Designed miniproteins, single chains. Designs and how they scored, part 40

Each design is a single chain, and the fold is of that chain. pLDDT is the mean over its residues in the fold that is shown.

## One batch from the design tools (miniprotein)

Design m1370
Fold by ESMFold2-Fast:
Structure m1370 (fold): chain A 98 residues (1-98)
Amino acid sequence: MDDARQAIEGALENVEKAIKALKEGNYDEARKYTLLALFQALVALSIAVDEDPEVAELIREAHKYVVKAGEAIDNGDVETAIKYLEKAKELLREALAR
């Protein structure tokens, strides 16, 4: 799970950067970091699905929340976007703890 772990850590870092960018009003950076988090979560999922189904499910759920956060950013709903990214952060941390 080392390769999946690195991708999960990368997804988590980009989720945290997206939250910070949203709080600072930097929506272009928030969109960029949200997209990077989506990519890294998808990479982690592709590795985890064959190795650890429980970790894969946590990553899949986190990916869904990052998608919802991106939609909220596009709709100008910053508060909802932050809530979804915080939920994705919790799920990614749980995946790393397994």
Scores: mean pLDDT 86

Design m1371
Fold by ESMFold2-Fast:
Structure m1371 (fold): chain A 97 residues (1-97)
Amino acid sequence: MKFKPEDLKKLVRLSDEMQEIMKEIGVEEKELTLSEIIQNLLEYASLKGLFRLDVDPTLVDLSNSKLGKLLKVKEFDARDVQGIIELLFKSKLLELK
């Protein structure tokens, strides 16, 4: 699924599992824009100490995280916004309205 920059302003529904992740950082909304979801996901990674600053400051290590288990991936690049969005939809963590 390919997203355009304007698609980042679209509201999406968060799955129950994604809502639990977002609640850990104080976000209680059931629907957010894709832009807000990406921002909050990176904030979650920062708060949980998942960035591999010793290797690459853009690399998020998910190997031992609840988020990694939900996404079924070991890592992602924080700069790959399209790849992150595709993972979230493939893992059924987000639904388009």
Scores: mean pLDDT 79

Design m1372
Fold by ESMFold2-Fast:
Structure m1372 (fold): chain A 90 residues (1-90)
Amino acid sequence: SAEIEELIEQAEEAARKAEEAEAAGDYEAAAEEYRKLAEIAEKLAELTGDPRFANAATLARIEAEANRLLAEGRPEEAERYRREARAAAQ
């Protein structure tokens, strides 16, 4: 549907903005964009029933929290969180 196509485009835009912010060291902006990505992916999972979107939402939530920790100057905790949360999500 047009709604699903629009949400996919919004998800791709949020992912690009998150990656650009992270590359620039703007971890606060990266965390916000990964949070938006998670919300869009959760909506896509609800509308489609496709487990790939549920997985994408989980990974985006992990990246949002990791970037929040980076923004707080906690890079060791961010790396530990990424490793442990990704392992738990499998």
Scores: mean pLDDT 90

Design m1373
Fold by ESMFold2-Fast:
Structure m1373 (fold): chain A 100 residues (1-100)
Amino acid sequence: SLEELLEEALRLLEEAIEMVRTEPHTPASRNRFLDVLNRTGQLLSEALRLEKNEEARELLEEALDLLHQATVAYMRGDLETALALLEETRRLLEEVLRLV
C-alpha cells in the first residue's frame, strides 16, 4: 500500500540519518549510505506515482529534491548540511503520512 511504501521509506531515511551521525566515512560505509538513499528515493518515487492528494504529491516532490541535495552534500563531505537535509526530508515524510 501507499502507507507501507511511505513507512518503509521513513525507516530507511532514519537509518541514513543514523549512519551520518555514527559511522566512520570509509568507502564501504559510503557505498552502504548511498544504497540506502537510492532505495529511499525509489520508494518515494513509487509513492508519488500512487498518490492522488495534490498536497501530499507536492510534499513528496519536495522530499525527493531534498534527498537529492542531501546526497550531493554527503558526496562533497558536507555532513552537517547532509544531516540537516535528511532531517527535513524526514519531517516532510511524517507530514505526508498524516495526509494519507
Scores: mean pLDDT 87

Design m1374
Fold by ESMFold2-Fast:
Structure m1374 (fold): chain A 90 residues (1-90)
Amino acid sequence: MEKEKEKRREVNLLVQDTTLEIDEIVAKYKDDPEKAIEEINKVLERFNKRFEELMKDPSLTEEDKKYLKEVREQLEKAFNIVIEHLKKKA
């Protein structure tokens, strides 16, 4: 139970950190949507790489892996909406 909570907490922190970094990029590059998109894509690449590393943990159950995949899919969908919004402003 505690190890399971720790893994989910680590993923939740990764999601929070990624969201905050993307928000900071959007704020920093308000007048440069192309640069904002470039920087967001780099953040998402780092997120996906880190997420795949977390998914390699042999202590994760199939149910945990399913949950984490769903979290990743939801996050990617949310940030694709942000990217599409920025593209419309470019």
Scores: mean pLDDT 77

Design m1375
Fold by ESMFold2-Fast:
Structure m1375 (fold): chain A 85 residues (1-85)
Amino acid sequence: SSTLEQLEKMLEESRKILEEMKQNNAPPSLLEAVEKAVRELEESRKEAEEAYENGDYLKFVKAALRAVGAHVDVEIAYNQFLKQK
């Protein structure tokens, strides 16, 4: 699924952001927020993959939307970090 490929890309990008923030001594509160969002993205991506394999369209869409929301949370925290840098 092209959607699952995009979710995997979002997860890879979010993990790179977390690593960059750690290397640049981002505030603990922002690191905690990104770590939580990365975990939520990982879990939602897995739920989306399982729903896709089971043919559960509604569950797939809901899980994909949660994953996108988690990625947005990572981007918000990263943007806050960049403004403080």
Scores: mean pLDDT 88

Design m1376
Fold by ESMFold2-Fast:
Structure m1376 (fold): chain A 61 residues (1-61)
Amino acid sequence: IDDIVDKVISQFDVPDDYKDQIYTTSKNTAKGMMKSGMVSNDKQMKSWITTVVDGQIRSQK
């Protein structure tokens, strides 16, 4: 999970000030989805984390 989150975040032009916040939110979301069985493979996880990170960036002013 952590490696996938790192990989996805590295593909975005995320300001350093927001990187920790986005990282923490994405990891917590990923863990919740794995625990609930909503995602079961790396491809699904990567796609979902990409959506979460994109949403977080769009929420930043």
Scores: mean pLDDT 72

Design m1377
Fold by ESMFold2-Fast:
Structure m1377 (fold): chain A 97 residues (1-97)
Amino acid sequence: MPSPVEISQQVVDLLNDTLKKAQKEKVPKDVLQAIVQSESTATMALLNVRLLSHEGRDNEAKAVLIKNIDQIIATIAPHDPATAAQLQKLRAQAQAS
């Protein structure tokens, strides 16, 4: 079963790939801003999840991860429903971890 840290890294990797694709496709500025904000949120979440997991606080790490995935989905879903669907799958894995 993937750890909260591993799932948080997958969220960051997914959003980095989404950002690269958006830049290549020259998406509208509002869409690009939503993706950039989501990537920043995911990166900060990864740092917090890593810190909590290092302290043995895995239940809190999981709760922080799920909360941050929910915030990212709310931000990105109106602009990129395909990436939001992939984030929902990662959320389900986080809930199971």
Scores: mean pLDDT 87

Design m1378
Fold by ESMFold2-Fast:
Structure m1378 (fold): chain A 92 residues (1-92)
Amino acid sequence: MEAELRAQIAARAAALATAPLEVQRGVLEQVREALALPAPSDLEVETARAYALALATNPATRAEVEAVLREASRHPDPRVAAAARAALAELA
C-alpha cells in the first residue's frame, strides 16, 4: 500500500478518535461490515484496522471493537485474520 494512502487513512483515524460517540458508533458498524466481507480489498482491510484502533481509544466503544476484532480474527481470508490479530495485540 502506498505511503500517501497510509497517511490519509491515519489522518482520518486520528480525527475519528475525537469524534462524537454517535459518529464513532456509526463508523464501528462500517468496520464490522468491512471485516465481514468475503474478499475485502487491501484498502478496506487497512482502513478497518486503523479505524478499529482509533475507536478502541474510547472506553465506551472498546469492548465492542475487541468483539468485532475477535470475530474478524477467525475470518477465512488470512489478510483479514492477520490484521485483526495485529490490532488485538496493539490493544493488549
Scores: mean pLDDT 84

Design m1379
Fold by ESMFold2-Fast:
Structure m1379 (fold): chain A 90 residues (1-90)
Amino acid sequence: MDAVVEDLRARGEEEAAELYRRAVEALRAGDWATAERLLEEAVRLSSPALALGLEAAFLTLQLGYGRDTPELRARAAAVRARAAALAAAL
């Protein structure tokens, strides 16, 4: 069971939870394009902090499924930089 989906449902973020769940299913099926599109929709519905968390969780999952590309590594670095910037603003 995906902990991110359960956390979103617990927060009442049902639409974002369903989009993220479908993105993970697409990722498991090897449909990377559909997975990224559904994640982008989930991120669009979320607050900036929640959106960053969803992007980070999904990037970790993609790497776990063997998607090790320069583009994915660059996106992971960008997400980490955004997380550091948000932490520094507190």
Scores: mean pLDDT 72

Design m1380
Fold by ESMFold2-Fast:
Structure m1380 (fold): chain A 62 residues (1-62)
Amino acid sequence: LEEAIKLLREALKEKDNNEKVLLMLEAGKLSEIARKTMEENGEYSTLDEVIEKAIAALEEEL
């Protein structure tokens, strides 16, 4: 959980969308909750909004 949150926080700081997506994918590999949250919100949100929702979902599991 903490490692996935760390990757998502790094993604929020990343300015290159390609690198941002790679960090998001890596977080999703470490956490099923992160992956599912990003899949469910990706169609209606910016990348940063999706990342913030995934971080919130993971923090609720801590």
Scores: mean pLDDT 78

Design m1381
Fold by ESMFold2-Fast:
Structure m1381 (fold): chain A 80 residues (1-80)
Amino acid sequence: SPLEALEKLLERVRKWIEEGRVPSGQELHDLLLEAAEIPGLKPEYLQRLAQAVHDYLKTGDALAALERIREILEEAIKEL
């Protein structure tokens, strides 16, 4: 289901934050690609996720990007 797909992405991001992990640009791109395939995800959330990934690639601030992605995924889940 769309909910289960979003929850799996959220679990991945939470684990990265908990481990203090710095994901690669490819791993963040893969996350964005997986989110784009979720049926019923509003374009607004996908755009916000894409922006967070783009900001990470510009700034190198992995923690800020991951926290932002977590917030966006939590909001998307609440609207399903």
Scores: mean pLDDT 84

Design m1382
Fold by ESMFold2-Fast:
Structure m1382 (fold): chain A 117 residues (1-117)
Amino acid sequence: MKITVKVELDENGEPVLIIEDEEGVFSDESLAAQRAATLAGLIVLRSGKPENAVKAAEDAANKVRELFKQGKKLTTEEIVRIAVEAARKYGASDEAIRETLRDVLGLTDEEIDRLLA
């Protein structure tokens, strides 16, 4: 991640620090892979397929690693899509996907619909 720090004047002419980062963009392969794996595994567990949870997690992690090896930066939304695709491959229900995204990530139904389109 890159963090940019700048100084701007507020409405009263007082200097304030503005901190901007690449929020939701992962440049750390291990962190991104761990997050995708955890989410995929949780979705499959919630779908009543505990025997497939490890496989879904490994598939999601390997997809993240493949994309990083290609020099791609992944957003939070892209990591979530990778996790959902892996979970679906291993028998996850749409209900468990939606419930997990609401509970774990705090996403709205509208945000979930955009991610799953």
Scores: mean pLDDT 73

Design m1383
Fold by ESMFold2-Fast:
Structure m1383 (fold): chain A 89 residues (1-89)
Amino acid sequence: SLSPEELEAKIEEMARKAAEEEGWDAELVREALRAQARAAEAYAAGDWERARELAAEAVRLLGRARGASEEEIAAAVEEARRAIDEAVA
């Protein structure tokens, strides 16, 4: 497992690459990746409700980073929530 400092370094690297290669908003990608990491921690801890909320936020932030429409973001958020619900059923 990564230390908090190593995790932040990885997030910064991934966000920089997304901005350089895809033209995405680096700050929103960083926020999305942090939310995704927190969702994974909540999932590992058995906090399915928190994992669902954080995963939805990560998808929403990533959609904004890439310039997706509000309708596309809403659809992706619903899919992410359903995927977690199915995984714990």
Scores: mean pLDDT 83

Design m1384
Fold by ESMFold2-Fast:
Structure m1384 (fold): chain A 79 residues (1-79)
Amino acid sequence: MEEASKQSKELKKKALEALDKGDIESAKKYLKQIEELAKKHPENEEVLLNLASVAIELGDYELAREAAERLGEVREKKR
């Protein structure tokens, strides 16, 4: 879990750096890597937060909404 959280944070940083340089294709590749981490760790709140954040920055509002809904479900299950 901690390793996936750390990887998602690093991938978010790389995606945002790529966007700052206008490299949208690299940013999309990093977004897909975070999405794969979320599939392997579906209850990891940090991975879901980083996925939603990068999806918003790339204009993928459907993926951002799906990640946010999953995050809400994970938080509800911990109550």
Scores: mean pLDDT 83

Design m1385
Fold by ESMFold2-Fast:
Structure m1385 (fold): chain A 86 residues (1-86)
Amino acid sequence: MKRARLTFSYDDGGQAVAEARLLRFDEKEAEAVVERILDSRNSPLKPGDRVRLENLIYSDGERAAAGPFTTSTGKKGGGALVALED
């Protein structure tokens, strides 16, 4: 999987939906760079920001995972990842 749609729910409130390119991923973690913002509500997320999702739980047979995230700017929350075809 090379691209993903990421959904962010920030600990301090705020939400974002973005398309991102995966820089690294494995069974536990994904690192991505944000390519475009699809939706943003009280979120500082911008194209070029890096995000790390940890402790991923994948859906069997689905191209989806969820886990806590941290951004390059130090923001944290709960995230979800859905794989995209290129």
Scores: mean pLDDT 79

Design m1386
Fold by ESMFold2-Fast:
Structure m1386 (fold): chain A 64 residues (1-64)
Amino acid sequence: MPSGREAAIGAAIVLRIEDPEEAERETLRLTGNEIMAKATRLAVERRGEGVSPEEIEKEAIKEV
């Protein structure tokens, strides 16, 4: 489960970075969490589709 710090970092990256691959790399660099990095990538790729954070996390787990 992401800590409050990791969740805040992920949210800031999603708001600031438009490239999914850059968001994944930056999240991995800052948190060291592969699931969080994949979740952040998916959140950026699926921006505007109304996908829940829980659904994104489940898909990220499948990719790792």
Scores: mean pLDDT 72

Design m1387
Fold by ESMFold2-Fast:
Structure m1387 (fold): chain A 78 residues (1-78)
Amino acid sequence: MEDFEKLKEALGDRISPEDFEEFKKYMEEALKNGEISKSAFKKGVDLLIEYAKENPDRKFTLEDLKSFFDLFKKLSGA
């Protein structure tokens, strides 16, 4: 999915490869199970990329990404 590649490029070295792969698996399962819509996921990715560009010194953990997208699960009304 192109959205994961865009996010990975935007975060760069600010997230470990292991944390990013676990996040990717987590989101793929959430999308598969209907816990988040594809449109909500794309909007979340765009907003997180914008945040990352505005905050170049910020590092991200797996928990940071999960918490961010868990808010998008609620906003998608699922």
Scores: mean pLDDT 79

Design m1388
Fold by ESMFold2-Fast:
Structure m1388 (fold): chain A 69 residues (1-69)
Amino acid sequence: PLRFGGGVLADLEAVLQSPALSDEEKLARAKELFDALGPGQREALLAAVRRMDIPEALREALLAYLESL
């Protein structure tokens, strides 16, 4: 099921796990990825973000943005 959307999720994980980026930069990059997505992918991204090993504040900001789309 992640065959076609897997690239975006992999890019998102790479951004969110990058030690070179601040949490603010990670949030900005992730928002750009979300803006490029089709409308049917929001629920899958919400589920993925909820299970990612990232800081709680960053996760909450990402979920709020996705829910606003």
Scores: mean pLDDT 73

Design m1389
Fold by ESMFold2-Fast:
Structure m1389 (fold): chain A 109 residues (1-109)
Amino acid sequence: MEEIEARARELEPALRRAEREGRMRELAVEMHVDFLEALGMPEYAEIFREGVEALEAGKGEEKVEAATKASKEAGAYAKANMNEEEILELRVESLERAVRRLEERLAKE
């Protein structure tokens, strides 16, 4: 637990930068997509991404509903097959990868 919390704290400067640059929503979406892929659910990750795009466009209610369902099913799977510490570790790893991808995109702008 303490090691997972320490890793999360190391991400604080990157999170503060994302907040200042208005990229927190993008980071949150990337983190959740990565988490679904890490659970072995790449199809659910794609459904979630499509749902976010539909929500932002104000169209495609069916895609938003599918994304909500996929997220609930993935969360239920995680709770059934993993303990709290394992879920937190996976979420921190997903956040670390999402931060890296965001920084790579910002470097190309």
Scores: mean pLDDT 82

Design m1390
Fold by ESMFold2-Fast:
Structure m1390 (fold): chain A 101 residues (1-101)
Amino acid sequence: SMRELVRAAVLHAARLFGQPVSEEELEAAVALYELLLEKGIQALTDYNPLYDKLSPASRIALQLLAVLLGLIPESYLDYLRSLLPEEDFQALYDFILALLA
C-alpha cells in the first residue's frame, strides 16, 4: 500500500541516519504524502504544519519517494543529493527504488 511505502522509506532513512522516529511522525509523513498526491509540489511550497513535524531524514525520504513517483519535479533530486553524503543518498535512493519494483 502507499501507506506502507511511505512508512518503509521513512523508517529506513531513520535507521541510516541513526535517528529515532515516532508513530506520530510516521502518521504525519503518510498525511503529507496524501497531500502530495492531491496537490503535488504545492504541498511543499504552501504553509504546511505536517512538514514541520518531520525530521530532516523523514523529509528527505518523503521528497525522494515523491520525485521517484513523479509527484514533484525531478530537479528536486539534485537538491536532495546536496543534503546528504553521496553514499547515504545512494543507499536511500536504491532502497526506495527497490520498494517501487
Scores: mean pLDDT 82

Design m1391
Fold by ESMFold2-Fast:
Structure m1391 (fold): chain A 66 residues (1-66)
Amino acid sequence: GMGDGLQLLGQGSQKMKQGEQLRDSDKQKAIQLYEQAAKDYDLARDDIGDQARENLKKARENLKKL
């Protein structure tokens, strides 16, 4: 339900922040965290729609910039 989507959105956002912190020091771990964030946001989008869609876009863009 929507509550599960919000929890996944929160988990994805935490992983994005961790990936950003590791981007310059541990690229491989940053990639793994961004991929996990993208999966969390993709799962969230069915419950919370467009709110997760923009975050999923950002996770995918961060992966491309690594």
Scores: mean pLDDT 77

Design m1392
Fold by ESMFold2-Fast:
Structure m1392 (fold): chain A 123 residues (1-123)
Amino acid sequence: WLDALSDETREALAQVAERLRQRGYSDAEIEAALARVWALFDTDGDGRDEMRAAFATFDKDGDGTLDRDELRELLASLGYDFTDLQLDVLMYRADRDGDGTIDFVELLYLLAEMVLQPPFTPR
């Protein structure tokens, strides 16, 4: 599945993998989580880089980041039904800059962390 990804998405996944490794996750756990994140976007099984395409679809103002409402819409499209409080907690964890927006790397990290935490399941 990695060969179907753009260079931009591969670099983003490499940054996410390094962040998860620094948190003490094993390479096997990281690989499984990133493959699961891919599966959330590759619903058609065509092997396209649908993660970047999905991000671009919800990045309605084209600034390269998702605001809180755009992130809610993206997560809902993946089958996640979060309360406002749950979304605020996820934003706080992913938003390193504290600017109230999520970039592509931060989004992939958030999704991978959710997959690694069993209580967060898509519908």
Scores: mean pLDDT 69

Design m1393
Fold by ESMFold2-Fast:
Structure m1393 (fold): chain A 67 residues (1-67)
Amino acid sequence: MDELLARIEELVRQGEELQQQRDKLLEEGRRNPEVREELEKKAQEVQRELDRVADELQGLLDELAAL
C-alpha cells in the first residue's frame, strides 16, 4: 500500500512537470513563429508522455481502490 501511494505521488509530480514543460513549449512557439511547428511537435511528444503518466496513475488508483 505505501509503495502504491509513493508511486502515485511521484506520477502526480511528473505530470505537473510535464504540463509545465508542454505549456512552456507552446508559449515559446507563440512568441517565436519561426520555430512554432518544431516546438508544437515537441509539445506533442510531451503530451504523449503525459498521457502515459496519466494511464499509469489511473491504473494505480484502480489497484488502490481494489484493496
Scores: mean pLDDT 83

Design m1394
Fold by ESMFold2-Fast:
Order: sequence, then C-alpha cells, then structure tokens
Structure m1394 (fold): chain A 68 residues (1-68)
Amino acid sequence: AEEKLEKVKELLEKHEELTVEEFRDIALEAGLSEEDADKLATYMKQKYGEVFSREEAIKIAEEFLKLL
C-alpha cells in the first residue's frame, strides 16, 4: 500500500490539476488493480467531483489506500 502511494506521488509531480479519469490512469500505472482504480474513481466523483488539485489527489489516494 505504501509503495503504491509513493508511486502515485511520483506520477503526480508533473500534474498541477487532474480529472478523475487522469487520476484513474495514474492509479493503474502505480500498480492498483482495475477494480481498485474503478472504486477510487467512483469515490472521487461522489465526494470531490471530476477535477481536483495534485494536493487533493494525494490526500484522496492516502485515504482510499487506508480503506483497502
């Protein structure tokens, strides 16, 4: 879980703002399963909307990975 979060942070370094779809792709590249990436995308759309900052993306990833 921690290694996946670290990879997400690395991939987010080039992004100031992301859509849910872009973040889903980053989560898949970081090693999340397709099922977990889909759950993350759904969680984000329901609570945060479709666009968010890099800092928000990192916090969401930390919260979501703690739930796994």
Scores: mean pLDDT 76

Design m1395
Fold by ESMFold2-Fast:
Structure m1395 (fold): chain A 83 residues (1-83)
Amino acid sequence: MDLSPLEQKALDIVRQLSAERGKPALLSDVIDALEAYLRKEFPDYSDEQITSLLVGILLRLMGEGRLESLVDENGNPVIRVKE
């Protein structure tokens, strides 16, 4: 129910990237930024563990209605924070 530190960091990444673009962030940019953060925080984790953790964080935030997944005019997946 309450946000974990990792979930809060994921929301902060989406907010920052959205602010830099002035529109919803590219999902690929969010994935890259979150993966870099998780690899730095968990350097002993395997690629599979990092991917599982990353996917789990994003799916949970989307399921809680905290993140909204959209598609832009070019068919690219984009993501934004819902407050």
Scores: mean pLDDT 82

Design m1396
Fold by ESMFold2-Fast:
Structure m1396 (fold): chain A 60 residues (1-60)
Amino acid sequence: NTKILTLLKIERLFILTNNTYKQSYLESALALYESGALTQKQLGDLLGIDQKDVNKALQV
């Protein structure tokens, strides 16, 4: 179920960013990554987290 996988990724990113960003912002950032507009490194730089932590959050 694609929606459940997206929600799990958002929840993990929310925890890793120490609840700094609103869910809608994280959803938009993840959508840019999933569309190929951002790399994992760029997503990490945008959210202020390590690329390794981004990679772990996206492994669901």
Scores: mean pLDDT 80

Design m1397
Fold by ESMFold2-Fast:
Structure m1397 (fold): chain A 84 residues (1-84)
Amino acid sequence: MEAEKAAEAGFRAGAYEALGDKEKAEEARKKAEEYAEKSENPEVARKAYEIGYEAGLKAAKSKDEEEREKIAKEAEEEIKKLLE
């Protein structure tokens, strides 16, 4: 689903931005916008992007893999609720 792809692109955008890789962050953001344009509901796709983006920012600042997995899982659950 395009909204799920937008969320994944959002996660990458947030993570790259937190790590200071502005070029890759912008590339991921553009990819998310492309998914939103192709989506049956662009508003839902953009909300999924925002959920992913926040998760990406948090994950990049996290110290270990367990914390990152928890952040990713919580974001996935929020996206599932958004798509219902």
Scores: mean pLDDT 80

Design m1398
Fold by ESMFold2-Fast:
Structure m1398 (fold): chain A 64 residues (1-64)
Amino acid sequence: SELEELLKRLEEAVKNGDQKEIEEVVKEFQTKFKWSNEEIGLKIGEIEAEILRERAKEIEEKLK
């Protein structure tokens, strides 16, 4: 779905720290799907939390 594609773009942009891509994807959530800034902010926060969890697992693997 278009929403799933846009969510994947957001996840990749956040992971890569691509601020311009994040801004473009945020505009599409606002214009195409009518998401609130709160909903978008929560989704970005979820993605950032997942990135931190994966980094923690990588560190744990190196300590073994």
Scores: mean pLDDT 84

Design m1399
Fold by ESMFold2-Fast:
Structure m1399 (fold): chain A 57 residues (1-57)
Amino acid sequence: DELKKKAEKLREQAEILAEQAEKMEGIDSVGGEYLRREADKLQKEADALEEEAKKKE
């Protein structure tokens, strides 16, 4: 299922961005906030794709 693979990839990217955001907050709080928002967006997108994949199964 392509949707499940895409969702897993997005979740993995979101985790990486969240970790980068935490590291960035100590150096650049504005950059850290931006990365956290991007991670949240990817996580939300992955959740939506997982729901679509479940509906088709």
Scores: mean pLDDT 79

Design m1400
Fold by ESMFold2-Fast:
Structure m1400 (fold): chain A 54 residues (1-54)
Amino acid sequence: SKEKVSEEDENEATLLQIAVLSALGEKELADQLGPGEDPTEELKEAAREKIKAL
């Protein structure tokens, strides 16, 4: 997508999710959510559900 300004806060939230998942030992999910490519909405939802389940 071309919207990078609106993605700024979303990218920050994604990085926080990656940090939390990594700290919890969910390394595979954290790696899939990592930088380089925009994570799929499915991956973002999976990360959110995993964090909420804690």
Scores: mean pLDDT 61

Design m1401
Fold by ESMFold2-Fast:
Structure m1401 (fold): chain A 60 residues (1-60)
Amino acid sequence: KLEEVREEIKKLIEEYGPQAINDDVLRELAEKYGIDYDTVRKIALEVLSEYAKEKVKKLR
């Protein structure tokens, strides 16, 4: 499910920061969940956007 990939990406950002989101990690997630790399990258961008938004608005 796309939500599982989103959760993993969010955890990586929380643990290691936005720099943890790199091509190798995204490819590994795509392979693990059977999702296209481009789709995983799109989700990563969404999570990064939410991370920035949460810092500003403290969204839950």
Scores: mean pLDDT 76

Design m1402
Fold by ESMFold2-Fast:
Formats: structure tokens, C-alpha cells, sequence
Structure m1402 (fold): chain A 66 residues (1-66)
């Protein structure tokens, strides 16, 4: 399973765990489209910070469920 880098700050580690937990939930719920959109964002913005990825992911979840 994906794990956060131990060199990350505690805040960054918590953020990484939140992203992983949300990804696991989406897979369990069968929300394939949302997972694909998140993967596309990460692919197009490899330079994005972990905080930016989490913020965008939460935004995509809200938009997808609207």
C-alpha cells in the first residue's frame, strides 16, 4: 500500500494519509470516474505540492457529487 515518506513533516504525513484513505473509499464505492479525474490532475500537475493535490482532490469530490 502507498505510504508517506518519513522525511515529510507530521502535517504532510497526515495529509498524505487522508489522500490515501479517500482514494481507498472511492475504489470501494466504485467511483471510477472521480478516481480517473484525480489521476489525470496528478499526471498533468506533477509539480503540485501535497497540500495542493489534497485541496484539488476535495474540490473534485465536491464538484463530482454536486
Amino acid sequence: APQPDPSLTPEQQAAALEVMAEGARIRRDGDEELEARLAEFEREHPEASLEEVIARFRELVAEHRA
Scores: mean pLDDT 67

Design m1403
Fold by ESMFold2-Fast:
Structure m1403 (fold): chain A 86 residues (1-86)
Amino acid sequence: EDVELVRKLLEKLGRTDFSDEELQIIADWLTGKKTKFTDEEREVLRRFLSLVTGYPIPDDQELTELVFAEVLRALWPEIAKKLKEE
């Protein structure tokens, strides 16, 4: 399950401050299952991207315009596969 894989990734990074609802938002975004997000949901995604990339995400930047966000989503199937193997 993608939510469980997102949880595993965050646990490997030493972070457990995301709720189950926030993990679902991240999973829906990474898998392309959901195409539209509220401002509150976008803040969850920005927190996730800042954590994973180590790069601060500007509040006024569209997530679809971020090259590293596109790269992360493109790589997610391979990342998810690796997490399933651990």
Scores: mean pLDDT 72

Design m1404
Fold by ESMFold2-Fast:
Structure m1404 (fold): chain A 85 residues (1-85)
Amino acid sequence: TSAREEIYRILDATAENLAYMGLKELAAKLREIRDKARRENLSVDQIIAEVEKLLSTLDLSNPTELQAAINIRYTMRKIREIAAK
């Protein structure tokens, strides 16, 4: 259960960073995933799947979106680590 709160905190921190980079819509989408996960008690696997879908929408030819993709991949790795134990 504490792992779930840590995941929500990491998602929020990542969204804040994305917003600071000017990617407000992407930040809002990541927060939507957090809110849905909290409201519906999504499993960690479901949270990972939602974040993977979001990652797949990014245009990696755009330098800012490429940087966002790196940040999101880092967040996904962290979520998987928390989920593994």
Scores: mean pLDDT 86

